# Designed miniproteins, single chains, continued (3): the designs that were tried, part 100

Each design is a single chain, and the fold is of that chain. pLDDT is the mean over its residues in the fold that is shown.

## One batch from the design tools (miniprotein)

Design m11470
Fold by ESMFold2-Fast:
Structure m11470 (fold): chain A 75 residues (1-75)
Amino acid sequence: MDSLLKKIEEARKEMLKNKKAQMVVEAASETMRAFGEGFKKYSHLSLKEAMRKGGEAGAEAGDKMMKKIEEELKK
């Protein structure tokens, strides 16, 4: 009995670990997408300004996605 319960707990932890990894990948993807959009919008001014604006947009998107991950992990 105890050995079966322990194996079930380990399997559940591995599934949660996989789901957490998927959420992190989604957050990274969204951050990169937001960076690209910001970069594109300001690319006509200068590379430096486009990089700065892209970075700001990416950071904002990343923060939003990280908050979602933290909320899911607390449940």
Scores: mean pLDDT 75

Design m11471
Fold by ESMFold2-Fast:
Structure m11471 (fold): chain A 89 residues (1-89)
Amino acid sequence: AAARELTDLLMEEAKEILRKRGDEEAIEWLERNRETIIAETAEYLAHARSRLDEIAKQLGISPATVRRLLEHDVRALLELVRKKAEEAE
């Protein structure tokens, strides 16, 4: 579920950029390879799980809270990551 939702979000952003450039072939390639991209995103998220515990510790929140945000509010989790990245500068 989360991998599909994240892939859809990223693909929509990528398609918007490609649409501005008139690159219809690249948009068609993304749509044809949607299931492969979802599978690769799921593998990446599984691999990143070990880093999620470390990130939760650095943010001062529980891994359970990070997991809950991933399941119920992926947007809020991404916003928190972006905000922390900007504050680290």
Scores: mean pLDDT 67

Design m11472
Fold by ESMFold2-Fast:
Structure m11472 (fold): chain A 66 residues (1-66)
Amino acid sequence: MKIEKTVAGYDESNPVGVVAAASALVIPGTELVPLEEAKRLAEEEGMKVVMDSPESGFIVVEKLEE
């Protein structure tokens, strides 16, 4: 399964916003993803966790290129 995110017009200089978009669109029932779970999900979806943002309730992930 792949995690989709719509970041049309988004500034990638703010990765927290990118993660927020992904969480809202792909995981609508998820409020907070702790770093450990985020890392697992990122690895399964081909993404890398580069930073966590617990205050924002999100994690920063980067999609890995194959």
Scores: mean pLDDT 44

Design m11473
Fold by ESMFold2-Fast:
Structure m11473 (fold): chain A 55 residues (1-55)
Amino acid sequence: VSEHGRILARAIEAIEAGEPLDAAQERLLLQYGFRPGEERAQLPALKALYQSLAP
């Protein structure tokens, strides 16, 4: 969960900056059911997931 939280935080930062995701970030998003190519539209849901994983 802590490792997933760190990967998710970096993924959110990359999406907000318009930067590409790495393979680990893409795999994590798919694991939680997020669709590839729709990251910006899913940003509020990603942030909600991060809040549930963050300490």
Scores: mean pLDDT 77

Design m11474
Fold by ESMFold2-Fast:
Structure m11474 (fold): chain A 114 residues (1-114)
Amino acid sequence: ETLDKAKGLADVITNTLIEALKSGNISDVLRALEEELKKIPELKQLSFRNDVPDSTKIVEIVDEKESVEVEGNKATYTREVLLKTEDGSYIRITVKVTVENGKLVSLEVRIERV
């Protein structure tokens, strides 16, 4: 059940970032997400990386991947989406949510040029 919550959170974040990239408002959306996620008391590690400018707009979702890694009482859910931009380049969104002992303990968001 905690893993389902991790998946749900990763899905919401990923979809929010895709919509932001369609609109060209990625920095504002990342700031708003960081502010909301900081309110989760169990969350000990929160990292955001954005290597793309606000002018970056996507035209196509090229590939989507989901993976789960379980090690004892720790589970990490990872969602990766490969996107094509208006200029013909590619970017990757990676959202990782880590659960330990039933709590959301870590969240990583990366938006990177490929």
Scores: mean pLDDT 83

Design m11475
Fold by ESMFold2-Fast:
Structure m11475 (fold): chain A 84 residues (1-84)
Amino acid sequence: GEATVVFPNFELKADAKALVTVVRDEQGNVVKITKTPADLPKGTHDITVELKGLPEGTYTVSVVALDKDGVGVGSSKPVRVEVK
């Protein structure tokens, strides 16, 4: 199944060089982690995440931004999504 999630007004404390997307099932178990290269300057951004190839169901998705040294510079609140 597929879903698209937008994280509006995602705040970065410093420049981000990677985005880590964490997908959890309804029980809170991590079912997928994706690390994507990024080049996002300090400030506020709208982040779009596309979920593909997951079984149909309800998931919780969150994003963590990392700097060049792998230090966290931003994180989202978890968002509930339905994959169809």
Scores: mean pLDDT 85

Design m11476
Fold by ESMFold2-Fast:
Order: structure tokens, then sequence, then C-alpha cells
Structure m11476 (fold): chain A 62 residues (1-62)
């Protein structure tokens, strides 16, 4: 239903944001604070993607 479609859309949006942050991280030089903050955001997004994928699996396999 609509919930599965919404989860798939959200995953796609997060994957696009992850790509943007990975590109941003590549341009960080001599700023350890900014590098650590960017890594933290990347890890947070990966966690959200994993949670959404788990939710999708539960909905599809219920």
Amino acid sequence: GSQISSLQQRISELEEELERLMSEMRNITNDHTRLLQTIGRILSIIGEIMDLQSSLARLQNS
C-alpha cells in the first residue's frame, strides 16, 4: 500500500542525501571538527536507511 511506497521514496531521498554528504566530506581539508560532524551525519543517515529497510521487510513479510 501507500506505506510501502512512502518508505521506498524516503529511502531513495536518504540515499541521495548520503551521496551529497560523501561528496561534501571529500572536500573537507584541515577541519577535523567538520570532518567528524560530516561522518556523524553520514552514519545517522545509514542508520535511518537500515531502519526503513527493516520496516519494509516487516511489512512485505507479515
Scores: mean pLDDT 83

Design m11477
Fold by ESMFold2-Fast:
Parts: structure tokens; sequence; C-alpha cells
Structure m11477 (fold): chain A 55 residues (1-55)
């Protein structure tokens, strides 16, 4: 399941980075395809951009 913007509400930049790293490692361990990993990274990037625009 792709992460949502709500998953990152109230988190510090460090906590966001740790959550992204953990989710990526879990996806790799689960055998996610390169396309699935690309979608995951794109979604994280979109969420980070949206949060930066809100600040």
Amino acid sequence: MLPTREDFEGLSPQEINEKIAQAYQEAVAAGASPEELAQLLKRFGDIIREKMEEE
C-alpha cells in the first residue's frame, strides 16, 4: 500500500527520513519490483514536496 500524506503529519524531518528508509527496506525485503519501488519513492517525494509547501 502506498503511504498517504496523513502518515507524515506531525513528524520531524528526521522521523520522515527514518520512516521512508524503513518502508523502502521493507519493500525490498518483500520482493517489490523496480516499478513498485519507483512508485513508492515517487509517492514519498510527492508527500515531502506537499509538506514543504505547507510550511
Scores: mean pLDDT 72

Design m11478
Fold by ESMFold2-Fast:
Structure m11478 (fold): chain A 72 residues (1-72)
Amino acid sequence: DESFKRAQIAAIREQMELRNKEREVALEEDLNKLKSEGAPQEVLDEIKNTAEIMRKEEEDAVNEEILRIREA
């Protein structure tokens, strides 16, 4: 059922969007704290890069799940 598959994919995407939003807020709070403590730009960039890598890994996992649903 294509409608069922679309509903599942939409729910998965919605949950991912919510989790991404929560992670963005946490990252902003961490970066603001470090900036207030005088952390160098290199440290801030490293934290941002690490967060981006984790985000992409999770997106890849979600995309694989979506592909599996579509191909089923």
Scores: mean pLDDT 83

Design m11479
Fold by ESMFold2-Fast:
Structure m11479 (fold): chain A 89 residues (1-89)
Amino acid sequence: SLEEEARRLIAELERTIAELDARIASETNPAMRADLETERRLLRDTIARLRAAIASGDAEAIERAILLGRLTLMSATGTLVVADSAEAR
């Protein structure tokens, strides 16, 4: 169901927040740290939006929240890849 898909996405976003938290703790570049912290905030906002959509019971709202949530996850994952690539040199 869309609700089950949204709940699975929330779990994935929560795992990504944990990865961001670990990466932020080790990040020495202040600009990169700020970008990682911005992505963490956006993921938290996205989880809240997904939970609100599930609570509404509106299939269109849930589908929209899933689409936006996946885009936010891709952005956060991309930022992590850039941070790791810069560190690896």
Scores: mean pLDDT 88

Design m11480
Fold by ESMFold2-Fast:
Structure m11480 (fold): chain A 67 residues (1-67)
Amino acid sequence: SLAEALARLARLQELANTRAVYDYLKKAIEEKAEEVQALLDKDPEVGQALFDKLQEAEALLKAEEAA
């Protein structure tokens, strides 16, 4: 649901701010969050795009853990 996607995005932003993650990862997450908010402001039906942006942000964190 949209509420779940927003909750997951909020967790990613909290993790970036409180766990002292690398600066580039924090910036990448912030950029994706801005894109999500811009989409919601224009069209509340962009749920799939919201999930796609969230998936991209989560993939960045996963790649960092692997490297």
Scores: mean pLDDT 67

Design m11481
Fold by ESMFold2-Fast:
Structure m11481 (fold): chain A 73 residues (1-73)
Amino acid sequence: SNSAPLSPEARALLELAIRHLEEGRHEEAGKALQTALLSIDAPPDLLLEAERHLREGRYEEAIALLRELLKRS
């Protein structure tokens, strides 16, 4: 169960990742997402799923999952 809130730093990094994805900046989005993952002791499943979609080039799905994660935080 992923009920722990995200830190302000992690939230900002996920919002930055969404912006980079919307701008087609996939490398920068990946860096922001990885930095967020490193700042979270137990990454939620939604974040890991978003990373998989990003890696597979499914950018709209990655954005949707990141937005859902931010709503839960």
Scores: mean pLDDT 81

Design m11482
Fold by ESMFold2-Fast:
Structure m11482 (fold): chain A 82 residues (1-82)
Amino acid sequence: MTPEEFEEKNRRIAEEFAENLEEAKEALAKELGIPVEEITAEKLFEYLREQLAAARPKAVHEETVELLEKTLRLAEELVEKK
């Protein structure tokens, strides 16, 4: 893999993370009945982990499980960048 391909892949991951993070924050905010601005990274992480754990044993649609797994990985990358 070229350095340019690696950089572009990382940029795409960051962009998808921003999109999925906003969607996850909105979903969590709606579920908890609080403003999106009050959603912390810790609460979002806990929510995504619980959703992923619930989805796996309950034979939820594969697309939903993949989205949750991808969003969780991107959330972990955001925390690691600190």
Scores: mean pLDDT 62

Design m11483
Fold by ESMFold2-Fast:
Structure m11483 (fold): chain A 81 residues (1-81)
Amino acid sequence: DREEEREKEKELDKKIVKMYEEKASREEIRKFIIDYAKKVLKLSDEEIKKLEESFDSMTDEEIETYIELLKRYEEVLKEDE
C-alpha cells in the first residue's frame, strides 16, 4: 500500500529533522536511517547497501542541505494544517 509507505517515509523524515535539530552527528543520523530502513521499511540487503553508498557519497554539507530541505518541507506542511 502506497499510503503505508508514504506514512513510514514521513515518519523517517520527521525523525531525521529532529535529530539534526538536536545536533546529532553524521554517524548517528546514518545509523538511524539504516536501522529504520532495515527494521521499519524492511528494505532488502541490496537496497540497504545502495542507501549506505548514497549516504557515504554525500559530503557533510550535502547532508546538511538535504536535512534543511526536509525541515522546510515539514514547516510548509504545518502551515496547511
Scores: mean pLDDT 72

Design m11484
Fold by ESMFold2-Fast:
Structure m11484 (fold): chain A 60 residues (1-60)
Amino acid sequence: SELEKKLDELEKRMNELTAREKQLIADGAPKEEIREVAFELASVTLEYILTLMKLEGEKR
């Protein structure tokens, strides 16, 4: 389904953003850059949860 494809894409993006955040912290990047990645990760995580809820609704 389209929702299942969206979940896969969001999971990949979450993994990429998590890796990016870890790298920025390790490299001592500016707090502003770390904050931007953290906010994007939070936003993608929320979209993942909402997409999961929609998919669960379709399977019921």
Scores: mean pLDDT 84

Design m11485
Fold by ESMFold2-Fast:
Structure m11485 (fold): chain A 65 residues (1-65)
Amino acid sequence: SMMEELKEKQEKAKEIIEKGVKEQFPNLESLEIEEIDDNTLKVTYVVDGKTYEETFDVDKVLEIV
């Protein structure tokens, strides 16, 4: 149960991040999200040929919504 709750939390955070990045950057070329640990996601995205990397706390992402 706790493991399933954690996975649901991570998947919701990924959806929020993906939607936010796509809405912010109409010229988005690629987007990758990697699970670093239970509460940390690494997001790599390419806009206008430039690569950006950011890390997000799952809990903080869920607070935005």
Scores: mean pLDDT 81

Design m11486
Fold by ESMFold2-Fast:
Structure m11486 (fold): chain A 85 residues (1-85)
Amino acid sequence: SLERAAEAARKAMEATKDNPLAHELAGQAYDEMRRAAETKDPEEAIRAAGLMGQAASVARKVSPEAYDIALEATGEAGRAARELR
């Protein structure tokens, strides 16, 4: 759901707060998920998934916990995109 994807993105932002690049990417993904909820446009949810996947990649070598949380958020954004199609 859009609500689950937005909450997962928020958790990813919190988990990446000590990694500036990952935190910025997760924040952009969160903003795109909020836009997807407003517009019901799957393209915005697809962009959120891509941005969150980049956040996960950046976090991977620095924090296994942040990586796992960002991967979960990526999956939730992808599911939300499919629900909007």
Scores: mean pLDDT 84

Design m11487
Fold by ESMFold2-Fast:
Structure m11487 (fold): chain A 68 residues (1-68)
Amino acid sequence: MPSPLERTRALAEEAVAWLRAQGLEEWAEGFRQLVDSILADPSLSDEEKLRLVERFRAWLLREAEELL
């Protein structure tokens, strides 16, 4: 089973790839930077990092779809 960190990275990579495929390069880069900041936060557990990325990913993809 993939670890929470491995799942977090996979979800982020998938979302970034999808955003780039839609021509939303600035959104893709912004999301990548957000994920990197979450992963670098020493106050968060791996499970908390996963939950935060899942939440932001869901919100971002919904907002991005409104622009398409």
Scores: mean pLDDT 82

Design m11488
Fold by ESMFold2-Fast:
Structure m11488 (fold): chain A 60 residues (1-60)
Amino acid sequence: GPQPFTVNSPAELIRIAPHVAFPVTVTPAGGAPVTFDSPEELIAYAETLTQFPVTVTPQQ
């Protein structure tokens, strides 16, 4: 199944959103994990992020 991976920009996170299994957990640099149930929620969150890298942990 998909392993955790890092993304370095909002554009990368938006690009991968249709390719990951939901729910997905995103851990921002220096922040707490946040879980999203849809690509739309993940994309909206990506647009608010200013700190990278973030770690993405998709469901298998």
Scores: mean pLDDT 75

Design m11489
Fold by ESMFold2-Fast:
Order: C-alpha cells, then sequence, then structure tokens
Structure m11489 (fold): chain A 87 residues (1-87)
C-alpha cells in the first residue's frame, strides 16, 4: 500500500480542525477526514476550509506545519538516541 504523503496528512488535519471549529466532535471530525481516500479531493477541501477560516486559516496552517515538523524531528531524534545508547 502506498504510504500517505505529508501533504495529504496535513490536508486531512486542516479538514478535521475546520470540522471541529464548526462544532463536530473531535472523534467524528477525524473519522470524516480519514474517510477521504483521494489526495486531490483532500487538497481541494483543505483549500476551501482555509479560505472559509480566512486569517485564522493562515495561523492554523503555520502552527500545524510547525507542530508536525517538530513532532517528526522529536520522534526521529529519540529513536536515534535509543539506538546510539545501545552501543
Amino acid sequence: SPPPSQEYILNLTIIALYLVQQGVPEEEAIAEAKSIGDEEKAKKLAEEALKKLGEKGKKILDLLLGIANNKVDKEKEEELREWYEKE
């Protein structure tokens, strides 16, 4: 199975956050976003969500990119550290 792209995951996250802001419970918003199996459809829906959020959308995107990059780097850093400590 092809792995999900970083952009695809980001777009699903934007859609889920938009749904939560509209009053959809977090678990339902995440499930609905994950049901989008088409990367192009996810991209279009995320772009529409960002436009509807306006200035808030830009801030959310910047925060998500920062958090996602920091989380991925932190997980990789800790994994490498554990492997090095075994030597």
Scores: mean pLDDT 69

Design m11490
Fold by ESMFold2-Fast:
Structure m11490 (fold): chain A 59 residues (1-59)
Amino acid sequence: SRADLLEKLRQKLLEIAKESKSVIEAGNKVNLLLIENKDQFSSQEMLELSVEALELAAE
């Protein structure tokens, strides 16, 4: 389902955040994955996922 695809994207973004050495590295990798998925999800959904991942990377 679309919800399952969104959750898979979320999990990938959180994994990138955990594995990244800096917020800048996480931001670059997150941006690439969001570009790949931009036609599948709304701008709001993509923004919310990006914020969650970058906040985790900043911890």
Scores: mean pLDDT 83

Design m11491
Fold by ESMFold2-Fast:
Structure m11491 (fold): chain A 99 residues (1-99)
Amino acid sequence: MLEVLEESPIVRHPDGTLSRTLKLKDLETGEIYEVKLTLKPDGSIVAEVYKDGKKIGTIVLNRKGEVLKADLDLDEETKQAIIDIVRSHIPELLAAAAQ
C-alpha cells in the first residue's frame, strides 16, 4: 500500500504544460518513490518514477485515465498502486489547466 507523503504545488509552464511532484511511501517496505507528473497541452499525463534519485520508469495516461504506456521496473501490485495514485491526480491537474 502506497501513501502520498508530499505533493508539490502545481506549476504552470509557458509552453502550456502543468507539473507536480509527489513523494510516495510504501507502508509495507518503507521504500520512497518520487513521481514527477506532467500534464501536456494535448491532455496526456506523463508520470516519471524515481527511486533513490534514479529514474526507474515512465507511465503515460490519457485524460480519461487510460494507460497508454507503463514501463516500470516494479512488481505488478506496486506498479498498479502508482497508476491508481496518478489517476487520482488527473482531475486536479485538468481543473488547474482550465483556470
Scores: mean pLDDT 84

Design m11492
Fold by ESMFold2-Fast:
Structure m11492 (fold): chain A 82 residues (1-82)
Amino acid sequence: KYKESNAVLVTGLPEDITEEEVRELAEEFGKVLDVYLPRDPETGKSLGVAIVYFESEEDAKRAVKELNGRVIKGKTLQATLL
């Protein structure tokens, strides 16, 4: 469905983060095709991780560079290409 090189794993997200917030954050770097944000169904809280699928590998690489070390709600993000 998506190229592996176009997927970015983001960790260190706050528990109250929403899929919309992750999408908005990622859209700064390029066209976002999909966002996977796993949640605990009992609590509704984020597991602190997300996978973002970009239209291009260049957008994904830009996102990795710019998201690594970004602080959101007191949490430091880490990002890597899948």
Scores: mean pLDDT 79

Design m11493
Fold by ESMFold2-Fast:
Structure m11493 (fold): chain A 63 residues (1-63)
Amino acid sequence: MTDEDLKKLLKELGFSDEEIEEMLKKGPRKALFEAAKNVDDPEKIQKITEAMKELGLTGTPAP
């Protein structure tokens, strides 16, 4: 996942360009966690979860 892909996702979730810039300064992982805290829509949560998986943040637990 690139910073451009993350910007596009955050914009689709309803964040402003200013909010996106501040979140990206904290890093893509922190930006996704902050976005997840601020959305209640299941479809938007699913998009955030898929982005987190692509960054390796929600790995499948090994037995």
Scores: mean pLDDT 73

Design m11494
Fold by ESMFold2-Fast:
Structure m11494 (fold): chain A 81 residues (1-81)
Amino acid sequence: SSSRKEQAEKLRELARKHRELAEEYDRKAEELRKEAERLKEAGGSEADVQKLLDQAIYYGALGGLHMMAASSYEIAAKSIE
């Protein structure tokens, strides 16, 4: 029915938005990991290096959660079509 098609389209739009957020967070995590390594090589403080690594772990986890959400919305969209 058109209502099922509309619901599936809304779920796919949610999946797309979550995939975009996952890519953004994964990119941020990678940048922070590279920054931490550069700071470590330059002789930066252990505390400052750890702050960057903690932030990288946090953003990486957010990326993973958004990818899981995207997959769940795609499965839901397919199940109602």
Scores: mean pLDDT 90

Design m11495
Fold by ESMFold2-Fast:
Structure m11495 (fold): chain A 74 residues (1-74)
Amino acid sequence: SREEIEELVRELAELVRRHGNPEAAELADELLLAIQKGASKEEILRLVERLREATTDPEVAEAAEEVIRRLKEL
């Protein structure tokens, strides 16, 4: 559901705010803006995949992988 996607994105963005590097933070901001603009699941998935690649924090990377897994189930 859209609500589930929004919740997953908000949780990931909050984790990035606490532990993310600048590139990951920029992608998290893009991700939140995409959610606000009603972006497709495919677009959201691509942004999360980019965030996973950009992050230097293993906790953020693991969280992004879990979000990717759950998005693919929706």
Scores: mean pLDDT 84

Design m11496
Fold by ESMFold2-Fast:
Structure m11496 (fold): chain A 92 residues (1-92)
Amino acid sequence: AVEEVRRLLEEALEAVKAGRYDEANRLLLEAAELAARSGSEEAFRALEEGTYEVALEALLKEGVPEEEAKALAREAAARALAMARALAAALA
């Protein structure tokens, strides 16, 4: 599960780099759902780290200044983690 979450997030990052935001959003959702279904702490950490990288790349491409982009990307990653944990609890 962890390696599949990492792969989906790497694919999402490449989609952002290519400007394919709809594909990136789909891949992020799939990664979060997979992490939630696995319920593993390693999968949740992979989701948080990968979501940060994807969000940071997207914000930088849109011209957000580096420090602001990093702060917003950390917030996006934290929110994704919280939602995945909530989904995991609902599925239990």
Scores: mean pLDDT 87

Design m11497
Fold by ESMFold2-Fast:
Formats: structure tokens, sequence, C-alpha cells
Structure m11497 (fold): chain A 81 residues (1-81)
């Protein structure tokens, strides 16, 4: 599925951004990956994982609002499983 391939691409980009200390880019790319995984049945647990990674990255960057929104998305998905 195109969504899964694209999501994996964003995960790899986010990992690269983390290694460089680019927490804003890491957060944005993890959130994009999570959004894509959340659209595909059977990938909800991966979406939760990457929303949590996005929240951590946003917190490290200092964007508390985006961090809180990403945690909320992870929690909402857990409640649907």
Amino acid sequence: MEEVVRAVGYVLRAIGAELEGNWKEAGDDYEKAADLFSRVPGYEELAIKYYEKAADAYSRFGDTEKAENARKKAEQLREKL
C-alpha cells in the first residue's frame, strides 16, 4: 500500500533528523508517518508508536502544543483498539 511505503519513508527521515538533533523535523516527520499508518487497517499500533515519538521530539524542540496534540492522537487510537 502506498500509505505504508510513504510512512516508512517519513520514519527514516525522522530518524535522520533525530541523529542530527533536528527535533522539529523529527517531530513533523514522525507525525506524518503516524497519520499515514493510522489510515491503514492493522497499522494502528505503529501509528500510536510514532505519534508518541512525535510528541517526544516536539517536547525536545519546545513545542508543547504540538507535543500535547500528538499524545492526544496516540491516546485516541489506543481507545479505539
Scores: mean pLDDT 86

Design m11498
Fold by ESMFold2-Fast:
Structure m11498 (fold): chain A 71 residues (1-71)
Amino acid sequence: AASFPHVKTLQQRLLEKGYHVVKSVDGLDGEDVEKLLQFLHSLGLLSSSKTNGNFTTEELQRIEQYLNSLP
């Protein structure tokens, strides 16, 4: 399985905010990454062409801004 450093950080931040859309914080490509991508697409935080866990700095900043806006 491929490993994406930013995916692990993002999985952890989502869990800290109470979004249990992923079950592990390992940064590995697989079911958890797919669920994470589906969740982020449903929020409109990723471009329509994004299909993997290799996030750009801009995508990560947008996601972080969203998470930080939550109570």
Scores: mean pLDDT 66

Design m11499
Fold by ESMFold2-Fast:
Structure m11499 (fold): chain A 60 residues (1-60)
Amino acid sequence: GAPLESQAAVVARLPVARLRGALRYLPADEAQRAEITALLDRDDEASRREAARMLVELAS
């Protein structure tokens, strides 16, 4: 597949609602879910990129 960085860049461009939806179906523990939710709630570019990276890693 594509490199993690390239996948995360594409995912970071998706609507926040879609990223929140994806998290519901990924095998994440409670701490990971809380962290990604907090990052998405901040709605800044750096937090969105970090959340996207974590989502891609969970999907891998």
Scores: mean pLDDT 79

Design m11500
Fold by ESMFold2-Fast:
Structure m11500 (fold): chain A 100 residues (1-100)
Amino acid sequence: MPSADEIAANVEILLGRIRQMIADRAPKEVLLEEVRGLGEFLVEQFLAYGRPDLAAEVRRITEETLERLRRAAPEEWGAVLDEWAARVREVLARFREEQA
């Protein structure tokens, strides 16, 4: 399994990729799949670390973000993603601080 630092680094790479997809005007369906994929990756990592609480929180955050993106116009996607990225980073910061 990757370390907490490796998970955080991978998340930043994936968040950067999603940001670039918005800049490149990727289709909404592609953006929804990338957000879902990143959320599921984090859920699986937290479950593997014995943190079902963090997995549940990330799943909730991701589901809320997917719902917002489905209703949002393309010009709103950047703001929706920035809010989601901030919430994901907050969960990751707590996870990294609680490493044994």
Scores: mean pLDDT 85

Design m11501
Fold by ESMFold2-Fast:
Structure m11501 (fold): chain A 56 residues (1-56)
Amino acid sequence: MEKAVEEIRKLLGLTDEQAKFLLEAIEKYSREQLIEKFGLSKETVDKLIEIYEKYK
């Protein structure tokens, strides 16, 4: 999971703490909810899910 945090930080320019909260959100929420709650594009959410799946 540490490597997933680093990749998300680089992708979105977030802090470690923000990236960890986003990883928890990916586990708890659907793709549609992530788009709606965080205002992220579908492309960004798809990349986040790929990072999560790669390092889980």
Scores: mean pLDDT 78

Design m11502
Fold by ESMFold2-Fast:
Structure m11502 (fold): chain A 89 residues (1-89)
Amino acid sequence: SDTEKKIEEAIDFMREIIEELKKIDPELALQVEVSLGLSLIAKGVGELINDPEFALEQIKKQLAQVAELLKANGLPELAEKVEKKLEEL
């Protein structure tokens, strides 16, 4: 489904952000890994209750929190990349 593809795209994108952050700020990367963990839990819950739209909404909230975290830590260009991905989802 389109929603399931968007969930996988969002998760894969969050992993890409983590890999970029590992090169710049490994401690900040760990904070984003918590958001990834919560996103994976949301995906699993969505599968259990047969509501992938709920899972996508929760994952989008995690990406929004990541964008704010990046802005707060002086990485506005990376935050903009996250915000653009949110518009595609």
Scores: mean pLDDT 89

Design m11503
Fold by ESMFold2-Fast:
Structure m11503 (fold): chain A 55 residues (1-55)
Amino acid sequence: MDKALEETAEFLANYYYETLGVPKEVVTVESIKTLNKERAEEFRKIVLPKVKEKL
């Protein structure tokens, strides 16, 4: 997976863990990466700018 998808997946996983309180056993970085591959265009347009803001 390219670095942008990886950073997006890590941001989303941490968002679920810290903001929504979802247990790490329910949502993993790898599951988010799989979903991101299928929705890469949407995530790049919406989530990557948010990742840059959080980093």
Scores: mean pLDDT 61

Design m11504
Fold by ESMFold2-Fast:
Structure m11504 (fold): chain A 66 residues (1-66)
Amino acid sequence: SAERGLEAAELRRRLIREEGLSPEEAARRVRERFGELSEETKKVAREIAEKLREIGEEVEEYLASL
C-alpha cells in the first residue's frame, strides 16, 4: 500500500513538473491509473505531503485529490 502511494505521488510529481499539468488534471490522471487509493495508502501520501510542506513545498492540491 505504501508502495502504491509513493508511485501515485511520483506520477503526480512528474505530470506537474515535467508535463506541466495543473494539480487538478494530474490528480485526475493519477486516479485513472491507480483508482481509489486505500486508507493506508492515503495516510502515507498525507504524511509525505506534510513533510514536503515543512520544506516549503505546496501540496494541498494533492491532499484534496485523495
Scores: mean pLDDT 66

Design m11505
Fold by ESMFold2-Fast:
Structure m11505 (fold): chain A 72 residues (1-72)
Amino acid sequence: MTATVKALPSGLGGGTLEGRPVLAGGASGKPLSELKVGDEAVVVDLTTGTVYRGTVTEVGPDGSKVIEATPA
């Protein structure tokens, strides 16, 4: 499943996972803004509370990040 997120000032990322609203952060506690391609991330579905684990696969020119995620 693919999540696309942007860094918020709090260090978390906000965005969507397959069109659903999510929050994301580094699995090691890193702020989303510091994550690079290959870093592990945790994604939380705000509709269901389901936790996903994934890897950052892309970083956009606007600082958006693409995360390939699976249910934790």
Scores: mean pLDDT 80

Design m11506
Fold by ESMFold2-Fast:
Structure m11506 (fold): chain A 79 residues (1-79)
Amino acid sequence: GPLEVVKKEVGEEVAERVKKLEEAAREAIEAGDEFEAELNIGLLLLIAGVLSVAGHKKAAEAVYEIADELRKLLKEKFP
């Protein structure tokens, strides 16, 4: 999955940070907290941007995929 790609390309520490933000975003969506969901998704997009600029293209794409999936879930909750 995307987290396995992040771990392989840029290591466990970055993968763990991404995982925590994904979990926080999912919890916020379930709780109906649109602001917290958007904040955590925004932080994932910032990490993806940093990884992309640093040349970690595969890791960046994996984080973008996680953020896109969360955005789809958020849109279903708040259409």
Scores: mean pLDDT 89

